# Designed miniproteins, single chains, continued (2), part 83

Each design is a single chain, and the fold is of that chain. pLDDT is the mean over its residues in the fold that is shown.

## One batch from the design tools (miniprotein)

Design m6874
Fold by ESMFold2-Fast:
Structure m6874 (fold): chain A 79 residues (1-79)
Amino acid sequence: MEKEKKLKEIEERLEELEKRTKELNEEAERIDRELEALLAQPEVDEERLRELLAEQARIVGELIKIVIEKKELEREIKE
């Protein structure tokens, strides 16, 4: 298999992961702002708080997976 083709496929996947990372970071910032606004209220909407915390946990899980995959792909490029 041609080395150039492998490198291109890895570069395209790294671009996809970088784009997904930006999307997840933007979503995390939105959730952080919603959490700040919710917690500033005199009465906390407990259901909404649970929903936001669950979404935050999901985003963190996705970011961890992306970091691991990026590390594996970067290792393949370096060789």
Scores: mean pLDDT 82

Design m6875
Fold by ESMFold2-Fast:
Structure m6875 (fold): chain A 91 residues (1-91)
Amino acid sequence: SEQELQALFAQLQAFSNQVEAAGDKMLSMSPAERQALRNKYYPQQIALYEQILAHLDAIAARLGITLDPAEVADARARIRAAIAGLRAALA
């Protein structure tokens, strides 16, 4: 489960990098294209992040294991920061 969490987090980071790259490309896009991209992509990424948080809790509960609280807290903080950044970009 810890390895699965790490893999999911790495995938999430890759998607965050894609969002940033898309943001850079938006400067060369039409206003309509930029708005459409932001409206579709950012909400999808937020939903994915929240699914990862839900998945972490489900795995821990299912396996009856105690995850390292500090590492779990750090992972949650990083995911929440990413969500906050995406929400700020939408606002």
Scores: mean pLDDT 71

Design m6876
Fold by ESMFold2-Fast:
Structure m6876 (fold): chain A 100 residues (1-100)
Amino acid sequence: SVEELIKELYEELDKFNEEVSKLAEEVPEEKRKEFVELLVESKKKINELIDEIEKLYEQYKASTDPEKKAELKAQIEKKIKEIKEVMKETLEKMKEILEE
């Protein structure tokens, strides 16, 4: 269901936030600005995608057309995938900052 997909997304966001917090504890002072700038940019992208998902989900709940609901579900799934890619790339870049 769409509800289950959104629930799974928020569970993955919680895990992402936990991993970011762990990495933040390891960041040296000289790399702090770069790390924070990456985090701010990533959070902005994720929040914009979440806002889009919320709007699509309201349209999904309001629709009685099965075909339209299927199209909206596909759009929500695409936006969830984009958030997962942003989270993955952010964590990879954060680890690279720490390895330098």
Scores: mean pLDDT 89

Design m6877
Fold by ESMFold2-Fast:
Parts: C-alpha cells; sequence; structure tokens
Structure m6877 (fold): chain A 95 residues (1-95)
C-alpha cells in the first residue's frame, strides 16, 4: 500500500537524518531546519491538517531550534519527525 511504502521510506530517511544531526556542522543543522520548515509549510497547505496539529508541528520545530546540545537536538528532531510521519500517514489514509 502507499502507506506501507511511505513508512519504509520514512524509516530510512529518519535514521539517516538523525545520524546526520549527531555530527552536523552549524551550517548543516541550518539546512536540516530549513528543510523541516519547508515540509511543515507543505503540510499546512493540506485541508486534512487541523489547527492543533499545525500548532504541534510548530512547537516541535521551535523546540529543535532552541536545543543547545547534540542530545537535545537529536531528541527534538526525533519527536518532530515522528509527528510529521503521523500527520502524513493520516493524510494518506484520508485520501
Amino acid sequence: SLADEFREHFARLKAAVLERMRTASEEERAQIIAGLEQVIAELKEQPELTEEEAARLEALLAALKAATDTEARVAALGALLDEIERVTLKIIESQ
């Protein structure tokens, strides 16, 4: 199914991005954050996204931006990616 293909691809993407965040330079961290901002903007264009889900994504992004050490950044990124996956699967299943 489309949902199963998304889960498989997203699991690989999540693992790669989390590993990249562990060793990322300041410039690379900024690029990861910019990519996530773009993903959230695209999700906010979807009619299936609720105001509460949009607020949660923005709060998780803010937490990632506020993180000052590698452990906190990886944890915040993981939480944001999990919420992006959950919302995207909901959208796929609604179509």
Scores: mean pLDDT 88

Design m6878
Fold by ESMFold2-Fast:
Structure m6878 (fold): chain A 80 residues (1-80)
Amino acid sequence: SAEEVEKEIRKLYLEFLDIEDELRNATPEQKPELIAKLKEVYEKMIDKIKEYGKLRNDPEFAEEMIKELKERYEKVLAEA
């Protein structure tokens, strides 16, 4: 259901924020593992947002969410 997928997206977003915070406080030695984990969460979020868009029959909303997520992801990586 759309409600279940929305909850999954919210959970993944919180995981994304936690990794972002960890990266800001990470040593150079810790960063590669955290970057890899962030990429995994990012890719899972894209998949779930696409699923959410299909369930809502709202591809434009899904595309905008993915665009915003991509911009945030790229910013986090640039600052890492």
Scores: mean pLDDT 88

Design m6879
Fold by ESMFold2-Fast:
Structure m6879 (fold): chain A 74 residues (1-74)
Amino acid sequence: SMDEERLKKIIEEIKENPEPYLKNPPIFKAGEKLVKELAEKFGVEEEIAELAYGRYLEEEIEEGIELIRRAVSK
């Protein structure tokens, strides 16, 4: 399931300093419906929710790749 604690941390980072995310936005994007649901759930603007979820997906993918690397190595 979605790691809400990680997503909250990313949202807090964006609220503190959005500039790095705006200049280099995440490649991965959530669907419109999910962005609206996350914005409502966390009490933030849709733009913040979209940036946060994109970053969250990038981190989840990176961790998945690392787990596969560890599983393949002796």
Scores: mean pLDDT 79

Design m6880
Fold by ESMFold2-Fast:
Structure m6880 (fold): chain A 71 residues (1-71)
Amino acid sequence: MEAPDEGSLSREEEVELAYEVTYEETLKALKAGVKEEEIKERIEKIVAETPDEAIREAIRKATKEAIEEWK
């Protein structure tokens, strides 16, 4: 079982964390009145700085799904 105690994450855990954090932050931003276009622009900049393809996909997917849920 994976039980990191010093803050180390497996790649799978990093992907799941990226999705969950991005999803919640996107919903929080929408609730705070941030425009969908501004959120998408910020996410694309974050994705451009993210070296892992799976994490980039998780971030984009979370953003898209959060926006769809908010509507």
Scores: mean pLDDT 77

Design m6881
Fold by ESMFold2-Fast:
Structure m6881 (fold): chain A 101 residues (1-101)
Amino acid sequence: SEREEELAAARALSAAEKEALVARWIASVAALSREEFDAMIEKAREAGNEKALAAVEALLAGKDNGDLRGGLIEAYRKLKELTEDPYEREAAEIVIEILEE
């Protein structure tokens, strides 16, 4: 119920709210250092967290290629493909939809 309400609220965001959210996500990834990326990769690998590892690698590739939006889209596609949680899959789909606008 609460999770479904959160997903519905995310879909109900205005165009201006979505644009502001995308700008914040891009800025957050742009602010991450290579050392922080390496630490996230190591943590995911040690935990055996395949979805987190694939997502972080996609974000790093996007940053290295100067395409932070594309990196975010690919990261959430990896999360959507690898997650076993229907809520996480739906949340990832909403994020991808917002990023592709």
Scores: mean pLDDT 85

Design m6882
Fold by ESMFold2-Fast:
Structure m6882 (fold): chain A 117 residues (1-117)
Amino acid sequence: MMEEARRLLEKFARAVGWSEEELRALEAALEELGLVPVFAETFALSDADVAALLARVREAMEAIGGPAEAERTVADVADALARARAAGVERASLLVVAGRDAEGRWVRRAIVLLEAA
């Protein structure tokens, strides 16, 4: 895995309290799937913080997959965060991973971990 991608995984794992073993398992799973971390952040689920986060996710994905892929990723993340807010969650950690499948189509996953208690 590239050094920057590994730093994003380490940042996410530290924020959510994961062990080195859990981090290594996630890294191995992402490598097997051909996915790389492209964004990681911990934030409050206020309107202003969510808007700022979505703008940064758009910038990160646009640099990699262009504007159409950036908009799809932003829509997926926005939907996940809207559901978390509706459930009364106040803080979350986000990891966005992306890659291409065997047919060259974009594959992406937004992993949202909610602050427990």
Scores: mean pLDDT 76

Design m6883
Fold by ESMFold2-Fast:
Structure m6883 (fold): chain A 69 residues (1-69)
Amino acid sequence: SAAEEALELARQGRNTEAAELLSKYPEAAKRLEEAQREALRMLLNGASAEEAQQFVRDRLIEIAEELLE
């Protein structure tokens, strides 16, 4: 399924591709937007790009796992 593929992509750090697959799920769309806003907030508060990407990856994994339950 797209959720299983998104989970694998997120585990590989392919955040953009994982997010694109998850965005097809209405239930995930709002959570993706919230994760992106939080990542931007982290960057504005001095977090590294790597820290922001790791945060988004963890959130993408969580969303995909919940869709598979």
Scores: mean pLDDT 84

Design m6884
Fold by ESMFold2-Fast:
Structure m6884 (fold): chain A 100 residues (1-100)
Amino acid sequence: MSSLLKKLEEERQKVAREVAEQIRGIGVSFGLLHLHRLYQDPSVSEAQFDQAIALHMPAELQPAVRALLTSQPDDAQLTAAMKSLGLSDEQIKAVLEALK
């Protein structure tokens, strides 16, 4: 039986997953940086902040990110939270360096 179409779909799904994981990690890292800076801006309303979380974070991460940023986290709390979100040590280091 010809499995060529199935093999092409399996390869597409594998590449899509690998790319999505990389894009997700990068997007979450930069989204956290943007949201942290936005939260520190006194001109930003709670509704605008919630909209920004919805735009920059996957739905499953939104409650945890909101709770983290509103708790005024230190570097250790940010590191622990980013690890729980699945960020790599290099991604965490880049986020923390950019926040300084």
Scores: mean pLDDT 68

Design m6885
Fold by ESMFold2-Fast:
Structure m6885 (fold): chain A 68 residues (1-68)
Amino acid sequence: SMVEEAKKEIEEKKEEALKAPREERGRVLGDMFDWFDEQLKKLSEEEQKEVKKVFSEEASEIFRHIEE
């Protein structure tokens, strides 16, 4: 499903951000936000709600690793 595909891509982008050099993680996270805005345009209202929850949790984890 589109939701499962989006969730998988969010997880993959999170892994990319965490594996990036610390100084580049903020930029990778910014790119991830831009990508996410485009993904939301492809989803129904209910699907957007589910994916937004996952995205916010993963983005918060990336932020935590930038501050360490």
Scores: mean pLDDT 79

Design m6886
Fold by ESMFold2-Fast:
Structure m6886 (fold): chain A 58 residues (1-58)
Amino acid sequence: ADEEEVRKAAEEAAKALSEATGLDYNLVLEGALKSALEEDDLAAAAEKARALAKQILS
């Protein structure tokens, strides 16, 4: 996955979280992107963004 795939995964995660929790989309997106981009492996970063959404929705 490239950086755009990481960004898309984070945007999808943030949208799902915002819709489920009523939290501000931009706040959730900022957190997801920051967490995902801490990974050196972009594929792992995309998976981490999706896992973050799952953790908060759980």
Scores: mean pLDDT 67

Design m6887
Fold by ESMFold2-Fast:
Structure m6887 (fold): chain A 70 residues (1-70)
Amino acid sequence: GAKIERARELLEMVADDQGLVSIDNAALIVSTVAGVPYETARERLEKKDTNGDGKVSIEDALEVVEELLR
């Protein structure tokens, strides 16, 4: 849907050379697009950071947006 497409655009703008987004930037985008508190978005994204590097993929961040829009 349009919200997922907007989230993808914003995530792609802030992604690094490896297609990874910092949890701080991803949480701001997810919070804004899904209409949830920043801390809620951050907690969900931290669960996707399986290697503990403080980064998530664009696809992992989009999955969190989809989960929060259910």
Scores: mean pLDDT 81

Design m6888
Fold by ESMFold2-Fast:
Structure m6888 (fold): chain A 85 residues (1-85)
Amino acid sequence: STETIEEVVRTLREILKAYANNDLDTYIEQLEKLVDLLEQLSPEEQQIVGQMIQKILDETLKNGKFDMSYAEDLVKQMEEQLLKL
């Protein structure tokens, strides 16, 4: 549903914010929430979310640092793709 997609996007933004702020407790809590939300998504929607997360991880490893602007742009692209399914 649109509501589930909006919750996924919100949760991902909170994860990124917690990571950037070195807030490990919030990071873990939001990751657990994301796992629960992913179970409510279709296989195609899960694949889109997974690909976005993988791109953020790959870019972070490649550059040796986290780029919040890049991550937020990927989350926006993911949201647009999910809402058009």
Scores: mean pLDDT 83

Design m6889
Fold by ESMFold2-Fast:
Structure m6889 (fold): chain A 88 residues (1-88)
Amino acid sequence: DAAQVDAFRARLDAYMAQMDALAAELRDSSWEELMARLQALLDQMRADVLAFLGRASPAVQRVARALYRERMRALYERLGRLYAEKLA
């Protein structure tokens, strides 16, 4: 239902905000330090997404999967740019 989708969106946005905060905190740190700190959040987000999908109706699953794919696409694009900056 709409409430489940809204809750899922808010949870994904919270993970994205936490990752942004870590990237800002570790701006002057090595890529390895950044990735080590982000790994825990990425693993937690994946687990939460899978748990949500397991409880959701097929209609909610379709919307949730689309939202997750869009967030992950944007995240990987940002990580690629950040990696290039740290290599330079």
Scores: mean pLDDT 82

Design m6890
Fold by ESMFold2-Fast:
Parts: sequence; C-alpha cells; structure tokens
Structure m6890 (fold): chain A 77 residues (1-77)
Amino acid sequence: EFEEVREEVEAYLRELIAEAEAAGDLETAELGRRQMRLPEALEEELATTDDPERQALLRRALAELPGLYRETVEALK
C-alpha cells in the first residue's frame, strides 16, 4: 500500500515541479525532486550503516513513511 500512496504523492509532486519550472521557480522544483527521492535515500543509508541505533531509526522512518505520505495526500486535498 505504500507504493500506491507514494505514486499519488509523486504524481502531485510532478505536477508541482512542472508548474514551478513553468513559473521559473527552480528552487521549488528542486525541493520537489529531493522529496521524491526520500524513500530511496533512507533505504540506501539503512543498507550502508553498521550502527544499530541508526538502523533502528532508519527502519522506523521507513515504516512511518506510508502514514506520512497518506497524511500528505489528505492535506493536499
């Protein structure tokens, strides 16, 4: 279900990025692109870290992302 919620957030972000670029707001467009990559960045860090406390925090963040994305989709309506 995270994949479905993520696709909704990404679709919204793609629209915002396109609108920002059309308006010449390249800073906002770049922020949108970085937001789209957050799950991958967290997974990459989890795969490379040897710190058990950091691994626990990253796993918690990844587990909570679907809820945060769903909350974001609801807030954007």
Scores: mean pLDDT 72

Design m6891
Fold by ESMFold2-Fast:
Structure m6891 (fold): chain A 94 residues (1-94)
Amino acid sequence: GPSAESQKLLAKIEEAGKALEAGDYEKAVEILKEALKEFGAEHLIEEVRSMSLEERRARGPEITARAEAGDAEALLRYMAETIVMTEEAKKALE
């Protein structure tokens, strides 16, 4: 089964997903940022922001497949990508 770390990350992704479904983008981003901080992975947010849209799209399917398999590193990267995408979408609506 998935590791205890992967189970905690999946629970945070589910919680953030519920906030996004409710339209609470700010709460979703806060949940994911706190999880990344707990795992020492906040630097992944900056890494994703520095990538082009083409680079993000090319990596997306592979990261998603690995995250679905319970890879903790892939789950952290997926969370960072979700944060950046959510912030960019919110800014576009302003």
Scores: mean pLDDT 82

Design m6892
Fold by ESMFold2-Fast:
Structure m6892 (fold): chain A 80 residues (1-80)
Amino acid sequence: EADFLARVAEVTARTLAKSPDPLAQKLAEHLRAGAEALRNGDYKTAAEHFREASKLAEQLGMPELAQHFRELADRAEKLA
């Protein structure tokens, strides 16, 4: 589960990092940090990064992505 969630975050981060938008870049950074935390077994830190990613997605006007990142955070927290 943790590896699958990390892969989802990494793939999404790669797509967002292609955007010149500074908010999209910051969002990609939080997703990469969350994926790294998942791989290290730090599920609470991963959940925090995914919650910040959700907040940034809302600022980008992408409520569907924000909901997706909230679900990633909830799933990461359940692994703790």
Scores: mean pLDDT 83

Design m6893
Fold by ESMFold2-Fast:
Structure m6893 (fold): chain A 97 residues (1-97)
Amino acid sequence: NAVEEAARHLERAAELFEKAAEKSTDPNIRKQAKDLAEGARRAAELAYVDPQTALEHARRILKWARELLEQTTDPEAKKYLEEAIGHIERAIAALEA
């Protein structure tokens, strides 16, 4: 149950990171957002087989996403990054429970 919830939030975060990449005009921000999307998808898969490693990956993604948000000025990209961060936080809460 908690694993299913975490995986769903991580998958949603990946979609939102892809949207952030699409809306950014900065190539560096686009690349970092895409890397975060790949990380979130991997963490979602790991949640089913190794929840502890998935939690470690999710915490790292959260840190990097927050750093990327501070560098992001495009309002649409910023909105999608904020929503993705919210989903990562929910995934972490589910895996910690």
Scores: mean pLDDT 90

Design m6894
Fold by ESMFold2-Fast:
Order: structure tokens, then C-alpha cells, then sequence
Structure m6894 (fold): chain A 84 residues (1-84)
């Protein structure tokens, strides 16, 4: 069963970055700007894994929404992060 928006917002306050990331994905998928903003903040994460996942998810999200400029931006960033 799918997490509610209220539950996702509560989980954003978690001290666990993986939990925060999962909550941000749920919010972003529902069109909530708070989730998108949180995923964008993970692009500056000290974790390479979280930076890669944020770029990948944002690229796919904007591709699905038809925002070609943002999709290209985040997909290019994702490829840069994995080409290490």
C-alpha cells in the first residue's frame, strides 16, 4: 500500500537520509513541491549514491511531466555522476 502525503511529510524530519529520500520521492511523485525541493537538496549530499539517485529520479520525473529542459539537465548530471 502507498504512503500518504501526511506520512511522507512526517518522514521528511527523519535523521536517516535514506528515509528522507524515500519520503521526498513519494511527495515529488504526487506533485508536491516540498518533495522536489528535498530531492534537489540531495544533489549536494556528501553521499555520491544519494546524489546519483536524486539526479536520476529528477530526470525521470521531469521526463514523465514533459519538461524536456529539466529532464535533460538532470539526466546529464546523472551521467556525469556515474562516469567517475
Amino acid sequence: PRMTLEQARELLKSPDDMVVFAAAEVLAARGEQEGIDTLESFLDSPSLFLRQQAARYLGLLYHERGDKEKARKYMSLYFELIME
Scores: mean pLDDT 84

Design m6895
Fold by ESMFold2-Fast:
Structure m6895 (fold): chain A 93 residues (1-93)
Amino acid sequence: GAAERAAEATRELARAVLEAGDKGGKESLSRGIGAALKAIGAGTTGLFTGDVEAAERDAEGALESARRSGGGERAEEAARRAKEAALEAARAT
């Protein structure tokens, strides 16, 4: 269902950001972990509250953090997918 897709997209984002962080060393890894945690938070908020506005705000924050992490195109694409999945889950709840 939508909740499963949101969880999967969030895990994909976390993996992509962590992979990108490994290439940049410890500083980039720290930023990558922060972005992944925000993405997980966005997915969780959408799943449990059903508040589309809150899920949208949190997902946007996760996407912005992924861009700042230096994860490149893959991290941005994964963040975009996580945002879409989180919003779908929030609307379905």
Scores: mean pLDDT 60

Design m6896
Fold by ESMFold2-Fast:
Structure m6896 (fold): chain A 61 residues (1-61)
Amino acid sequence: MLEELTPKEREAVLAAYEAFLKGMSAIEAQKLARELTKDLPEWEQRRALLVAFELAIKKKK
């Protein structure tokens, strides 16, 4: 999953993932991911956020 991302998407995913782990709300993490990927197409922005969220969920279980 991370291997398929561009470097910009990967940075956004890791930042949002860390935000989720630190207890930031989904809205705050989404805003962070969007800001980091604002220069990318909408589908890539959504993919980065979804990957970060999925990783956070799998980690917490």
Scores: mean pLDDT 70

Design m6897
Fold by ESMFold2-Fast:
Structure m6897 (fold): chain A 88 residues (1-88)
Amino acid sequence: SMGGLRAAQAGVDAADAATAAGELSPLAGGVAAGLAAIGGAVGALAGDPEAGARLAYDGAVNAGEGIGGERGRAAGERAGRAALEAGA
């Protein structure tokens, strides 16, 4: 659905903003944005944009933490939260 695509875009935008603010390295931000986009797309295809947004949230948090540690996790949480809000 369009909701899932909006959630994916919001997650990408939030990850880009966190990267620009220095909260994530460019690599960590790119990975988090990619996972948010994939989660949103999956949710859209399945007809459940909320499920896609939640998958994007979990992916963004895990990617951020794995690459950027605690700071990366915080940025991933912000990116994932934006995806959840857009998917609602």
Scores: mean pLDDT 67

Design m6898
Fold by ESMFold2-Fast:
Structure m6898 (fold): chain A 77 residues (1-77)
Amino acid sequence: MEELFEKFYKALGNEELSKLLAEAIESLPEPMPEEEIDRLVTYLVTRDIRSIEELKEKLPELASVFPEFAKQLEKLL
């Protein structure tokens, strides 16, 4: 949890968003590989997703790239 939160927080700068993203990954039925976590961080940074509201707006696009993560995230929103 702490390492995931810190990773998102350093990249995105939003505490609530970073906590939500870390919780979504921890709640996945199968562990997300570190390689895929890095890909997700890059995706969020390049799309300038820096708040929960921006994440909600882009959730359908995110679901096409990270479907299992997006399903879990939607349950937490």
Scores: mean pLDDT 82

Design m6899
Fold by ESMFold2-Fast:
Structure m6899 (fold): chain A 81 residues (1-81)
Amino acid sequence: SLEERKARFQRERAALERFLQHYADEKGVTPEQREALLARVRAELDRIEQEYLSGKITEEQYRRRLARVAGRALDEIDAAA
């Protein structure tokens, strides 16, 4: 159902955001850099959520997009540290 898809996405999104916040903190990234990064991540996740919930992309496709968002965010944190 749409409700189940939304709950799954929100759970995975929350886990990713917590992980990135923790990783940025461990790497010594400034609060301003962390907030800017998270704002960009959240904007990308909003777009992915809309496409997933509308059925435009499959579960496999949204997982791949989430992995790319995570990978880019980790690279940005490493570069900013």
Scores: mean pLDDT 85

Design m6900
Fold by ESMFold2-Fast:
Structure m6900 (fold): chain A 56 residues (1-56)
Amino acid sequence: MEIIRAELESHPGVHSFVPTKGKDDVLGEEASLESLDDGLRLSSLSFAKDLKRIVV
């Protein structure tokens, strides 16, 4: 899970979007996102990460 988690942290689009808006909410939602996003979102976010790299 380290490789998968490290890749998730590489895309600011997901982490900067959610935690940027709700600091207090992030504490609870970040833990939930980690569990839910561990497999499902990784596939979707890998595509978004590629787009973000080009845009940035």
Scores: mean pLDDT 48

Design m6901
Fold by ESMFold2-Fast:
Structure m6901 (fold): chain A 71 residues (1-71)
Amino acid sequence: MLPRTQTPFESVTNYAVFLIKKLKLQNPDLTREELEEKVRPAVLELAKSMGLSDEQAEEAIRKALEELEKE
């Protein structure tokens, strides 16, 4: 059986989570809005490379922020 890989959307969402965590470690005073602005270009670029729309990239950022707020 072939090993299952993450879906493109899951990969983009996980990348957004990783970037947000990294940015918060570097500057804990960053607001949610500043985090969104800083990660958006990189997340959009990855999403585009994986065949996702800009709307799906924005949804991945939103989901990543929601997952981090629950920790």
Scores: mean pLDDT 77

Design m6902
Fold by ESMFold2-Fast:
Structure m6902 (fold): chain A 62 residues (1-62)
Amino acid sequence: MDDDRIDAAADRLRDLLTPLVGPDAAQAAADHFRSVARQAVADGMSLDDALRLGTEEVGRWL
């Protein structure tokens, strides 16, 4: 359930970034988002907080 929501959020991020940074950079950003969000959930963060953290980390990386 949590993985499905993280994957859906990552897919939306990729689709939103593709026209701005190109498909390769958008896919890399989505992969980084998934990694950060999954680790945050594993560390005991709520899903909503994990999704926020993933978004913030991608924003710093871009």
Scores: mean pLDDT 80

Design m6903
Fold by ESMFold2-Fast:
Parts: C-alpha cells; structure tokens; sequence
Structure m6903 (fold): chain A 61 residues (1-61)
C-alpha cells in the first residue's frame, strides 16, 4: 500500500542518516518525513516518520 511504501521510505531515511550522519542529510530526512505524513497521515507513515526524526536528532547530537 502507499502507506507501507511511505513508511518504508521514512525508515530508510532514518537508516541512512544514522549510517552517514550529517546536518544536511538529517534536515532533509526530517523535511521528507513531514511531507510523507501530509500525503498519508496513517499510523504506518507516522511511525516511519517518527523513526526518521529520532535518527535525525541522534545524528545532530
């Protein structure tokens, strides 16, 4: 489903930012996760977006 794909994309963003932390990448991942929630505010997409935000916060710590 679209929600599953959007959630998967957000989770992939989280994995990427944790593997190669950079401020620019972290900001991009957060912005992308917010856009995914706008497109589909389902629990699956919101959970993926939350993982992306946590990863970005960790990368910026």
Amino acid sequence: SMGERLGENARRGAETVLAEPSRALALTVVAGSQEMVRLDPSPVTREGAEEARRAAAEALA
Scores: mean pLDDT 73

Design m6904
Fold by ESMFold2-Fast:
Structure m6904 (fold): chain A 77 residues (1-77)
Amino acid sequence: DPIDPINKRPLKPDEEWIKDKKSDEVYTREAAEAVLDEFNPEDFVSPKEKIEEYLKKGDFDKVIELNKRIEEWRAKN
């Protein structure tokens, strides 16, 4: 079963999920929306892709913030 990279666990049957178009990765919609500054379900950009985009732009502070939000989400959930 696919593992949600934010939660580091498989998706539950009753959770709303969203799939990364470029990979086999699936995310709980709630977790993705909570950790991303800009969440668009119609054109979903995963946290992994956002980190790569920020690194290319030199937005290292945004990479740190996103990783921190992911860790905080996992600690609480």
Scores: mean pLDDT 75

Design m6905
Fold by ESMFold2-Fast:
Structure m6905 (fold): chain A 90 residues (1-90)
Amino acid sequence: MEVKNPADLVRVNMTSRSFLESEELLEQGKKEEAAELFEKAEEETKELEKKAENWNEEEIEELKKEDERINEELRARARALAAKAEAAAA
């Protein structure tokens, strides 16, 4: 999947990653750490969004390549976590 806005790509990537880590922390009862992790990711995403407006097409292409790899890894991990939670509930 290709994204026209590199800022959106970064936002999705960082948010998805932090969301998964936040959920693990919340399950462990570490809600303050989860909130800090998510807030930090949002701040970093805003900084990258500002930089992304000045990025060259080459930088966008590299970001797309990394996003494809990371997204595949994140989705596989999310599915594994969901399957584990479902199995534990059964």
Scores: mean pLDDT 66

Design m6906
Fold by ESMFold2-Fast:
Structure m6906 (fold): chain A 83 residues (1-83)
Amino acid sequence: SLTVSASTETVYSEDGTVDVTVTNTSSQPQLVQVEITATTATATTRHVSPIVRLAPGESVTYTVPLAAPGTATVTTLVYSRPA
C-alpha cells in the first residue's frame, strides 16, 4: 500500500537554500519519493526526488534552492511503500 505524509513549515534562509530531511520511522524498509514545494514572496519552486530505499531509522536530506533568500513556506509530501 502507498502511504502519503504531508508537512508544512515556515523557514528563514540566508543562503537561498533549505534542507529537507526525511526519516523512515517504521519497522520496515521503505521506498520513498519526496515532493518539496517552496514558496517565497518572489516565486514557488517544486522539486521531486528520485525514489530511494530507506532502512528503518535511515534518513535522507535534500538541499532545495529557493527563488530568493529570506522567508519561505516549505511543503513536503512524502510518498512511501514497503520495500
Scores: mean pLDDT 85

Design m6907
Fold by ESMFold2-Fast:
Structure m6907 (fold): chain A 65 residues (1-65)
Amino acid sequence: KEKEEEEKRKKLAKIVEELRATLDSIEDFLKALLEALKEILGLPEKEVEEWLKKLEENPTYVLTD
């Protein structure tokens, strides 16, 4: 289970970078990111918020954890 979670986080991090390059505004990027997390990962809002915060603070966390 943990291994699959890490793979999902890595894929999501790449999607985040791709969305940043595609979207013109930061607001649109954040909204698209939250929507993708809810639909693709099916995570509760609280977990999504915590995960995003950790990802932004330390990208290597997603790769190692």
Scores: mean pLDDT 62

Design m6908
Fold by ESMFold2-Fast:
Structure m6908 (fold): chain A 89 residues (1-89)
Amino acid sequence: STAEEIARLVAEALQLQHEGAQLEAEGKLTPEQEAEAVARLKELARELARLLGLDESAPLEEIEEAIAAYLRSDPEAAARLAALVEELR
């Protein structure tokens, strides 16, 4: 479902941000790893924009607001996201 896909994409973005922060804190984040993470985050943002009915060129702030609004309107999507975030710990 769209709710499952949005939850999965948001969980993946959160995991990438967490992993990047951990590698940076350990002094192990390479420029290549950072570039790969940024590229993947941009892909996730474009897909989320598409699923939320936004323009693919929408600024990140607009995409984040749309995600927050969607999760407030769909408790099932919010619950799925929470479960995925716990699973990725």
Scores: mean pLDDT 79

